Designed miniproteins, single chains. Designs and how they scored, part 42

Each design is a single chain, and the fold is of that chain. pLDDT is the mean over its residues in the fold that is shown.

## One batch from the design tools (miniprotein)

Design m1535
Fold by ESMFold2-Fast:
Structure m1535 (fold): chain A 89 residues (1-89)
Amino acid sequence: MEEARKLIEEAKKAYEEGNYKEAARLLVEAAKKAIEAKDEEAIKEVAELVLKAALDGNDELINEIGKLASEEVKDKIAEAALEIAEEKE
């Protein structure tokens, strides 16, 4: 899905620039669009960025996602992040 992919690319740029609040907003919007489109690959890409932020100790990004995301969006991101983490031991 073009919209989710574009939002993920914008979120990656915001993250690299240190704009974690905007990165969180873009990631939540991307996750919403990916879930609506049933785009499992896009959901995993969002989860990969969230997992990277968590491993980097980026509490600001994680807390902002928690504030912006619905329970369904949080659950889907968490499920995908756990799957990615389990694949790496």
Scores: mean pLDDT 80

Design m1536
Fold by ESMFold2-Fast:
Structure m1536 (fold): chain A 55 residues (1-55)
Amino acid sequence: SAAQRERLEKMLATLEKQKKLIEERLAKNPDDTFAKLQLKNVQEQIEKLRELLEG
């Protein structure tokens, strides 16, 4: 449905903003293991959402 697609697109936009903030954090602290794990998790979520949006 159009409503489900809109929700997924908003979730994707939110995750991409989170990814950018984590990348900025890692640029300042390359040894931040927790931020590395968060980045991996966010990237996996973005990939799954993109696959759902592609159909």
Scores: mean pLDDT 86

Design m1537
Fold by ESMFold2-Fast:
Structure m1537 (fold): chain A 60 residues (1-60)
Amino acid sequence: SLEEEVKRLEKRYNEARAAGDLEAAVQSYIELARVYEKLGDTEKAQKYAQEAESLRRALR
């Protein structure tokens, strides 16, 4: 389900952060934004998409 996908992506994000894998953390947020779009949660979708883009830009 999409709800289980959210939980898996949140775990992946936390593991990526703990490992210092910022690229994996960014990718997890991009995927979370997509899942929230499918769930119709526009506010969370925008939040995660913006956070991912900010992190990606800060790395460059």
Scores: mean pLDDT 83

Design m1538
Fold by ESMFold2-Fast:
Structure m1538 (fold): chain A 70 residues (1-70)
Amino acid sequence: AKEELEKLREETLEEVKELLEKGASQDEINAVVKEGIARMKEIAKKYGLEEYAEELLEELQRELVRVITE
């Protein structure tokens, strides 16, 4: 469960980095982020890991801001 959340966070961040490298649109990047967040929330609710997922989502948002603003 926690491993699935961590993997999904890493996959979402990696996909965003690849899209940025390829010059993808903001809409495409937003779609990937929304999908990743939604999947993480679903897993968190299923396993009672909402607090853990909240921390991972905050980390993901910080990394995304760093990648997009650099």
Scores: mean pLDDT 78

Design m1539
Fold by ESMFold2-Fast:
Structure m1539 (fold): chain A 67 residues (1-67)
Amino acid sequence: SRERLERLAAELEAAPDDEAVRRRVIRESALMLGISEEEAERLAAADEAEQQEMIARLAERRHAELE
């Protein structure tokens, strides 16, 4: 849900220097958007800019499927 994604974003803001937290937030967000676990792991290991772009793109694609 959007509420859970917002909570994950807040966790990342609370621990911006924690690589493990960032990786977990990216992975959980991707899984919530319907991406496979394998692809979510790849996103979590990718460059920060690429991670942000992929997550935004997945969110847009998911939204488009709803309308």
Scores: mean pLDDT 67

Design m1540
Fold by ESMFold2-Fast:
Structure m1540 (fold): chain A 57 residues (1-57)
Amino acid sequence: VEELLRKGEEALKAGDEETALEYVNKAMEALGLPRAESVEEAKKNIEGLKKMLESLR
C-alpha cells in the first residue's frame, strides 16, 4: 500500500497523471476505500493517506 502511494506521488510529480491514478486507485482498493475519479481526488487521497499512516506509527 505505502509503495503504491509513493509510486503514485512520484508519477504526479513527473506529470504522468494516468500512472498516478492507477497506483493511487490500487492503494485505495487495497484499503477498501472508494476510487479517485480525477487527478485532484488522487492528490487529496495521497495526502490524506500519508497523514493517516504517519499518525498510526
Scores: mean pLDDT 76

Design m1542
Fold by ESMFold2-Fast:
Structure m1542 (fold): chain A 57 residues (1-57)
Amino acid sequence: SRGDEIAAAADEIRALLRARGVRVPDSRVFAAAREAVDTGTPVAEVADRLAAEARAA
C-alpha cells in the first residue's frame, strides 16, 4: 500500500541521515518520504537534500 511504501521510505531516509550524522524531525522525514513515493524520487536523493538543509540551519 502507499502507507507501507511511505513507511519503508521513511525508515531508509532515517538510516541514511543517521549514517551522515545529522538530526531531522520525524515529521519532516515523513513529509519527505511521502513526496518521494508520490514523485518517484530516489530516497538517497531526498536524504541528501534533508542533510544539506539540516547542516544549513
Scores: mean pLDDT 82

Design m1543
Fold by ESMFold2-Fast:
Structure m1543 (fold): chain A 55 residues (1-55)
Amino acid sequence: VDPAVVEQALKEALTAGYPTRAAAFQAVAEELGVSVNTVERTFQALQRDQAARFA
């Protein structure tokens, strides 16, 4: 799955008022048909890439 799609889905889930980040990750994983680990790894990779671009 495209990392940008995962990030967009995460933003939507967090805006929808899920009680925890874990719940948001699970909802995104179910919606996109990927594992929660895939969602977490994609989120971490995007955060690292953003930091690298700024450096």
Scores: mean pLDDT 73

Design m1544
Fold by ESMFold2-Fast:
Structure m1544 (fold): chain A 102 residues (1-102)
Amino acid sequence: MTLSPGQVDEILRHMRALVDAGDAESLLTVLKTVLALVPRESLIAAARELAATLSPEELADYLATLRAIKAVVEAHKDEIPADVYDGIMALLDALIALLEAA
């Protein structure tokens, strides 16, 4: 599935709402779904295009969101199969690195 920048924005906002609600199970379900259904190259391309439209303040907010998501995933490591955990962490690290470079 090919993602638009607007779809990446919507996914990040939804994941932030789940973090704020303390809903780790739903957050992990969203991350597993993205990992399974979205080609990595498509997600990175859409995220890069989104980053180009963001203000420095919005970039900082998205970085804080991704780091918060990563912290929740790390806290639930024992509840996630190792291959799925590694895939989620690699995806989050790639998105963080992309936004830090923007």
Scores: mean pLDDT 83

Design m1545
Fold by ESMFold2-Fast:
Parts: sequence; structure tokens; C-alpha cells
Structure m1545 (fold): chain A 91 residues (1-91)
Amino acid sequence: PPPGARTVTLTKTFTVTEDNQTVTFSVGAEFPDASARVTVTLTVTGDGAIKSVTVSPVEIRRENGKVYARQTATVTADKGTITLTGTAVAE
């Protein structure tokens, strides 16, 4: 990783109890360098039938010497377990 790289990872597991259930997951991170390049990656894994995944554009805000990044995924799935992982990396 380049010097000054910082990483924020958030993982959440959802139990889908009915078919065609929708879950929403957001990852947000703030980094101390407003000039940093931020990459956000969202991963969806599940043992249920994942029917659709909708991902928002990455929101980047640079203020007060810091950079903030946020991205949201909305997943529709049938009964099962869904794990969503969001990783934000600043470099």
C-alpha cells in the first residue's frame, strides 16, 4: 500500500426471513487528509437467492482538512443470510 494509506471496513450480516425482502447497507468513512484518493468497495455475499443489488454513486466530501466517503447498497433477496462488506481506502 502507498505511504499514508488508511482503511475502514464495515461488515453486517442480515437474516432474511421472507422472500423478496429488501435490506439497505451503508458504509461511511472519514480520513484526515482532504487530498487523499478514496476508493469504496461494496461486496454482497449470501446463502439466500439474491435477486437484485442497487448501489448508489460514491459520495465524496472534502472539508475541514478531511475527506468523507459514503456508499449505499440496497439488496432484494429471498429467505437466507446476506453479508455485506464495505471497504473504504484512502491513499
Scores: mean pLDDT 81

Design m1546
Fold by ESMFold2-Fast:
Structure m1546 (fold): chain A 63 residues (1-63)
Amino acid sequence: MLKEAKELAKKGLEAFGEGDYEEALKLYDEAIKLYEEAIKAGDEEAKELKKDVEKRKKEIQEA
């Protein structure tokens, strides 16, 4: 779960860097869902990683 969430977040960052904001938002939403599951399973690291992805998503929405 955490590994898959990190891979999705990484792909989202790549799409963001290429200007593909629609794909980046999709990947960020999927990563956020997987991070939420990791947090429920007790992974505290996932909480900070989720916040980072949420911040990136907000940057796209405000740009």
Scores: mean pLDDT 81

Design m1547
Fold by ESMFold2-Fast:
Structure m1547 (fold): chain A 84 residues (1-84)
Amino acid sequence: SPAQRAAELFEKAAELARNGDYDGARQAVIEGVRAASALPDPEAARKVIELGTEAIEAIDQGMSPEEVAELFRKAAEVAREAAR
């Protein structure tokens, strides 16, 4: 499902960010946003995309890998809840 795919991609982004692979994390976010845009709940889609964007901005602002990963994990959680 789009919700499961989005959740998996944002969890992957969180793991890549935690390991300092920010290029990999950005690529996972591009795919995750595509999956999130197909969510049946437009409010859930918007929230997932906003959290992913905040995490990318956090990378650019020099926040810790743990803080960046937490934002991606929150996006994955919202996407996973949309599958219920």
Scores: mean pLDDT 83

Design m1548
Fold by ESMFold2-Fast:
Structure m1548 (fold): chain A 55 residues (1-55)
Amino acid sequence: SVEERVEELERRFRREAEELRASLEAQGVPQAEIDEMLRVLREQHRREVERIRRS
């Protein structure tokens, strides 16, 4: 169902965002750059969820 697909995307996004933040912090990437990268990732996730809901 659409709900199941959205739930899976939400779970995947949460995992990927946490892993990305941890990885970038470990690499010494400035916080401002990490925040920008996560902002882009959140926007992509938002568009993907909207696309699925339109299916």
Scores: mean pLDDT 85

Design m1549
Fold by ESMFold2-Fast:
Structure m1549 (fold): chain A 65 residues (1-65)
Amino acid sequence: SMEAREAEERFETIATLVGVDAEIEVEDGKIRVTIYGASEEKAKFLEELLRKEAKKLGYELEVYR
């Protein structure tokens, strides 16, 4: 499993590369992502990428819009 800071940076990088404004918080082995101001298609694409990455990193993911 990744250290919390590394996981947070990784998720922030993914959101930036997709071009979505998002707030990312890491707490107790869980990553919370709040997506702001994105098209439905971009938000859905980001959510799919984040769920796949969270599974690989051993973190629980919660996504909010």
Scores: mean pLDDT 81

Design m1550
Fold by ESMFold2-Fast:
Structure m1550 (fold): chain A 59 residues (1-59)
Amino acid sequence: MSPELRAEAEAGVLAVAGAVYLVLGDYKKAAEYYRKAAEAAESNPELKEQLEKAAKEAA
């Protein structure tokens, strides 16, 4: 498995955690997890940008 695919998978898991916290009304944790997901998505600039936007909107 390539390191890039692993990083994108980790970004996906972190983004799901962010969405769960958003549904629970924990906007601070949602923003933190979306930001971590964006950092994990370093190899995919488009996904990183979308996740950074989600983190900003959650905060």
Scores: mean pLDDT 78

Design m1551
Fold by ESMFold2-Fast:
Structure m1551 (fold): chain A 77 residues (1-77)
Amino acid sequence: IKEAEELRKQGKHAEALEIYRKEAEKGNATAAAELAGMLAMRGDVEEARRYAELVKELGDEETAEQLLELVDEVEAA
């Protein structure tokens, strides 16, 4: 996921999302969390919620709860 972080810093958000998605599918909780956050910020609340749930299933319940709170706030706006 280091490559995805560098792409995100360069403003290449679409390319970063592709890498985070692939890493999340491999079971990388950090990649799933980053993907959920990016999707929530762009208003893709349903997909962001799915990746936040994946973070919880991968064992990072605290980060997942924070991401679900963010998704709920975006959906309510």
Scores: mean pLDDT 79

Design m1552
Fold by ESMFold2-Fast:
Structure m1552 (fold): chain A 95 residues (1-95)
Amino acid sequence: GSMEERRKARELIEKMKSDNPEEQIKAALEGLSLPSEEYQLEVVRAAMESPDEKVRREALIAAAKSPNLKVRREAFRGADKLSEEDREAVLEAYR
């Protein structure tokens, strides 16, 4: 990835430390739209560290729909940390 993309990924991961769930979700979705697999994976992992399950759910649903198989597999593994209902939503997006 470019230096610009690396900087953007760092900014988005920092936004995911916000106390605002809407800001965290926006940052996660923007990060998953980055071209580099490395930064998409960093964003998924950062989203899983969120204390808000809605943030984790929305980020993993988006990751499960990724054209990148490694990103989708990371979402599948992350779904195990969610409630049964939210886990099923992520798994349905992966299938």
Scores: mean pLDDT 80

Design m1553
Fold by ESMFold2-Fast:
Structure m1553 (fold): chain A 59 residues (1-59)
Amino acid sequence: MTPEELREEAKRELEKAEEYEKRAKELEKEGKKLEAEEELGIAALLRAVAAYLEKLAEK
């Protein structure tokens, strides 16, 4: 995988994380705090994957 492909994949993972964060915010507004926390956990994992891919792109 090229550095450019790794950066593009990292961007896609960040976009997914933002979608989960938005969903979590909507769930919190509905009073579904446990579901919101689960969505935030997924978003955090996706952000970690994106950070890892960015580090690989530096090599």
Scores: mean pLDDT 83

Design m1554
Fold by ESMFold2-Fast:
Structure m1554 (fold): chain A 102 residues (1-102)
Amino acid sequence: SELQELRKQRTELIKKGGEYLKKGDYEKAAELYREASALARQAAELLKDDPRRAALELRASDTLRKMAEYAEKGDRKKVRELTLQLVGDEIRAIGDEIDAEL
């Protein structure tokens, strides 16, 4: 699906951003996180008829935008904390889907 492709591209950009951050290329890392944020916004548009899932994609977009801002500053610790928040939000979303089926 288009949604799955956007999510796959987002994950690849996040991984690549982390590699540039590790190399000290903060500007390139920030660029990749901003691109990932834009893909999350596109995913939210595809989910316009599913407001709960759309809200999760918008939350991911906001987190990725903040990751870009801190990456530009070279604040690797804050980028790590936000990455863990992003993953935690995705895990909680999976749990909520399971609960909705009960």
Scores: mean pLDDT 85

Design m1555
Fold by ESMFold2-Fast:
Structure m1555 (fold): chain A 86 residues (1-86)
Amino acid sequence: EAEELRKKGEEALKKGEEAFKKGDLETAIKYYEEAARLFEESGDLYGKARALYNLGLALKAKGDYAKAAEMFLRAFEAAQEAVRRE
């Protein structure tokens, strides 16, 4: 059910943010990846954009600038698609 997947996405996003604040970048990346997947499965393009943007920030903090740039682009594309569907 989309509502349940979306709620799990928000929970994963929150756990990722908590790990990121503690400097646990590996755990933050895993939770942000899970959040992006859950939001995509639920059709929540705004949630997907938020998760991908935060994933980009965590990758940048880890020093993976190329992958971070890719995630920021994907976040922007998800946000644009969300606006187009409204």
Scores: mean pLDDT 88

Design m1556
Fold by ESMFold2-Fast:
Structure m1556 (fold): chain A 101 residues (1-101)
Amino acid sequence: MEEKIAAILKEMGVSEEEAEELARRLIETVGEENALNLVEALKERKVSASDAVAILTKFLEIFETGDKEKIEKAAEVVTLFLIGEISSDEAIKKLEEILKE
């Protein structure tokens, strides 16, 4: 599964080193099924490599805080982005604001 997630990130233009690290961290943080679904959704939305790295990195940083309220807010932001309600720029900004709380 890690290899498949990393391959999708590489297809999006993420570097091999960053793709492998993000794939590993995502699986450890949200599990294989959720990690795959998230990365496939980013690809389907045609998210740039830089935006994908920014969104995934900030999401992982929020999850690593262990703050349930922040994690729930971050999941909502990512969901709104994936369904097309907000832009990548707005998603990145909202995730950064959650991290600063």
Scores: mean pLDDT 83

Design m1557
Fold by ESMFold2-Fast:
Structure m1557 (fold): chain A 71 residues (1-71)
Amino acid sequence: SAAAMAAAASAAGRAAAEGDGERGRQYTLKLGEAGPAARPEWVARAGEAAEAGDGDSTNLYAAGAYAQATA
């Protein structure tokens, strides 16, 4: 679901902020496998995380927006 994708994106951002880049990368890969950027709902949820001040999720939001634009 879009909510699960946004939650995973947020978890990846937190892992990266903690200096656990490997765990963050794994969460990001899971999002890619789920096709998060293919759905506008995912982009909206990632945007919500960015508005909440989750800086790492902002990067995931940007990637999702780019993928959506190129789809």
Scores: mean pLDDT 50

Design m1558
Fold by ESMFold2-Fast:
Structure m1558 (fold): chain A 76 residues (1-76)
Amino acid sequence: MEELLKEEEELIKELRELLEKDKEKALEVLKEIAEEAKKLGEKENPSEEEEKEMAKKILEFAKKKIEEAKKELEEE
């Protein structure tokens, strides 16, 4: 769990930097992450292991979306 918390903190920092640079793009990324989280969270009665796996998948998805947003911002 400690590793997931560290990744979450890093993603929050990156998202905050993205929000400072381009608020609308950051909000779009947040919206996509929220939609993916909602989709994964539709499992009824998830086990503790399933919850950890969902959290990991959400973090990986968030990281990918933030990287994509950064790449788009680097292209002028």
Scores: mean pLDDT 73

Design m1559
Fold by ESMFold2-Fast:
Structure m1559 (fold): chain A 84 residues (1-84)
Amino acid sequence: MVEELVKKLEEAEKEIKKLMEEYKKTGDKELLIKALELMKEALELALEHAEEVAEYLGLSPEEVREALRAEIEKLEKKIEELKK
């Protein structure tokens, strides 16, 4: 399970990096929005598996949930600002 989760997060990171590189070349805000939405989805997936993520990182599930929720909120605000 943890291995499968890590693989999904790595695939998301690869796609996000590709979108960010294209955004740097084009200035197309839609690419930035898409990258941030993928980041949010990856964090939401990690939040659904917070107990497994916490075990993998050697943290408490509560600490992982708190940190992930904070990052998701920050991403939601950035996406909202970009979409107007």
Scores: mean pLDDT 80

Design m1560
Fold by ESMFold2-Fast:
Structure m1560 (fold): chain A 78 residues (1-78)
Amino acid sequence: SAAKEEEAKKLLEKADELVKQATKAIEDGNYEKARELFEKAARLRIEAYQLLDDEEGVKKAKLYEFINNRTIDLLEKA
């Protein structure tokens, strides 16, 4: 429905902003904050794709969360 599409769009926009904040946190060396922000962004993206009945979008959002967590672990140990 148009209402679900509008809600999903707003969730994706919020997730994108959180990803920008997470990237800034990495640049500042705040890996704990980056993890929290990426986790929140992933939850919003999963919710958005569920509203859209987009199973591939949900899978990609979960994979993106896994990759980001792994990347932060490697950067923190470097």
Scores: mean pLDDT 87

Design m1561
Fold by ESMFold2-Fast:
Structure m1561 (fold): chain A 60 residues (1-60)
Amino acid sequence: DLDRLAERVFEYVRRAQEALAAGDEEAARRFIERAARAAGELMRASGGPELSLEGVREAV
């Protein structure tokens, strides 16, 4: 499961890079947001602290 979550993070980062290369900052931002969410899931699944997600909730 961790490897698949990591693959999702890398895929979103790759798509964000492609969007930036194309000059599409909005699409890049969306992919960065999805990568951050996937990274949060990865941390949670690996027994990392949920406090990072709580902090994001407070920021939005």
Scores: mean pLDDT 71

Design m1563
Fold by ESMFold2-Fast:
Structure m1563 (fold): chain A 68 residues (1-68)
Amino acid sequence: MSEEELWLEVELTLEVMNAAIYEKMGDYKKAAEEYRKASELARQLGRDDVAEYFEKNAKIAEEKAKKK
């Protein structure tokens, strides 16, 4: 793994953890932002299936944010 790939993997993990924490706290807007960042990082790592999964989670969080 290159230095760049290692940093992207670390960032991906942190964004996913932050998204989960925000979801548990009911901050769905922040959760959606973190899932979008995770999706972008996953695409940079060539993991399109993982990116699609996080993009779906971001959309779900956005819908929850709208409901209040």
Scores: mean pLDDT 82

Design m1564
Fold by ESMFold2-Fast:
Structure m1564 (fold): chain A 81 residues (1-81)
Amino acid sequence: SKEYEEALLLMAQGKYEEAIKLFESIDPENPELLFNIGMAYFLMGKYEEAIEYFEKAKKLGDEELKEEAEKYIKLAKKLLE
């Protein structure tokens, strides 16, 4: 959708809070969007919030998304040490 493309552009511009708001407005249960919200929090240094969204994406996503989410969960946990 146009909203998804706009949210990705906001991510590329470092406008993470605006990107999160837009991703949430599209579909709060979509695993790909949940992963992108997790990435926005991760790039903001909000690792606890990032893990929450990556875990939601992992629960609902396909195998490829689950593998990507798990990698970022492990990295975020390491960065919290």
Scores: mean pLDDT 88

Design m1565
Fold by ESMFold2-Fast:
Structure m1565 (fold): chain A 60 residues (1-60)
Amino acid sequence: MEVEVKKEGNELHTRATYGDTVFEAVFKDVSEEAAKEKAREMAERLHKLKELQKQLEKLA
């Protein structure tokens, strides 16, 4: 998994890539470490949900 953080003013622009899944979010008032951890968790969950949805909801 790849995680990138760019600091712009008071915002942490965070991007996590897990396989073909990309999660992007802007965090405020958190540490860079916390932003990276949250982005990793969300990317992993999103990837799992995409796999399940492809099996259960092909056309929905």
Scores: mean pLDDT 76

Design m1566
Fold by ESMFold2-Fast:
Structure m1566 (fold): chain A 72 residues (1-72)
Amino acid sequence: LSPLERGVLATLYLNGGKPLSASELAKQLGVSQSSVSRALRRLEERGLVSKDKKTGKYTITPEGEAELEKLW
């Protein structure tokens, strides 16, 4: 994982699995929304985050939690 992808996963995990938008993640991580959106797309392609189509918000998957655990 890139540092930004790792930061996105960690932020979602620390948010108690509650959904966050790309703009909320960008604000928390201090990066551009476009950078976060690209990271979220890559993480979604790997099955590490899930997007709610209705809200556009993202949550960490069990696979994403396991990937974070490997990085401890």
Scores: mean pLDDT 83

Design m1567
Fold by ESMFold2-Fast:
Formats: sequence, C-alpha cells, structure tokens
Structure m1567 (fold): chain A 71 residues (1-71)
Amino acid sequence: MKKQEAVRKLVAAEILRIGAEIENPDLYEKNKEKVDELISKARKALDEGNYEEAMKLVDEAIDLINEIIKS
C-alpha cells in the first residue's frame, strides 16, 4: 500500500522538521526554503497519485533535516 507508506513518511518528515527547528534554529532557517520546497513537491506528488515520487522527495527532505539535527 504505497499511499499509506508515502503518507506515513510525510508525517514523519513534518515531525522531524519541528525537531530540527528546535535543535538548530539558525541552520534550519538557512535550509528552510529547500526543506519547504521538497515537502511541497512531495505533497503535490502524493495528491497526483505518484506515491514513489512523493516518497523519494520526502526521503530527500528527511536526509536534509537529519543533517540539520546532527549539526
């Protein structure tokens, strides 16, 4: 069920995003536009039924968010 998996990943990314803003607000602010772009594109892909593309974009956002948290 790729739709459920994509939705789950998107929710996880939103939660991690909040964590990044709390842990490293300055670095988050510098990367906010890129994170917002990836999440926005993932939401559009999800709405269009392109679940694989949505998951790929969410994974890219999660990778960037994790880099912010670890810094």
Scores: mean pLDDT 82

Design m1569
Fold by ESMFold2-Fast:
Structure m1569 (fold): chain A 63 residues (1-63)
Amino acid sequence: MEERIEKFAKSAAIEGFEQTVLVHPDPRALAQQVIEKAKELSKTSSEVQVYVAGDIAVISYKK
């Protein structure tokens, strides 16, 4: 399970971007967490990318 998360995070890696990973078994709860985190990051970063695979979300943001 952890290897699956790491592999997905690596595949979503962008040069010059930092990553945060969110995991939740409920897609609705995951979506809410992603919205909140993306809003927070967008205040300090002009570039935010979100990638979702089932129960995993990876948010890549420029510092």
Scores: mean pLDDT 78

Design m1570
Fold by ESMFold2-Fast:
Structure m1570 (fold): chain A 71 residues (1-71)
Amino acid sequence: SHMERRRALAREIVDELLESTRKAFIELVKEYNEKKKRGEKLSPQEETAYRIAKALLRSEGLEDELKEIEK
């Protein structure tokens, strides 16, 4: 039915956004960690983003991956 097709599309959009968001946060954590390793100081805004991204990834069970990135 038309409603079933709309629900399937909505689920696909949500799943795509969640996957893209996860990938974006993983890359953000990698980028900011690399900056820290180079001795670059993160701005307060970047530190906040870094903390939020790590908290989100930990809540999704990606704590071990975060430990490997951060060392």
Scores: mean pLDDT 78

Design m1571
Fold by ESMFold2-Fast:
Structure m1571 (fold): chain A 65 residues (1-65)
Amino acid sequence: GPKEERIKLREEAAELAKKDEKIKKELDQFDVELLTRLLNGEISAEEAEELGYEFLKKKIEEYKK
């Protein structure tokens, strides 16, 4: 289900971050940006989760290419 896909995506992203410092920095920077937008009230927690999922999906797809 969707939860299983999200868990797998996070696991793949974590493995990539261990192997590639650039990917780790990009993921960390995006997380800081999302948190800042949440704290400023620019996005909801639900929107942050969706944006995070789409970002991870895009980065994994780019790496596999």
Scores: mean pLDDT 78

Design m1572
Fold by ESMFold2-Fast:
Structure m1572 (fold): chain A 74 residues (1-74)
Amino acid sequence: MIKLEISEETRKKLEELSKTRGEEEVVEILKELGLDEAVELIEAVKEVKEKEKEGKEEALKVAKEYAEELEKKL
């Protein structure tokens, strides 16, 4: 299931990279995983970051919420 891959693999990498490098690295990881649906997740993270201008944890939280929404659609 693609959603589980976003939850486990992407989540762990998102947490590590958000702490050290931020959203740019997250984009690279999602591309490596071949998750096209992750594009929507990336856009959500970027929008949250622009509003807060901080809160890498908040961006990650929003990304996870969008991943769950994608699971409901698929």
Scores: mean pLDDT 58

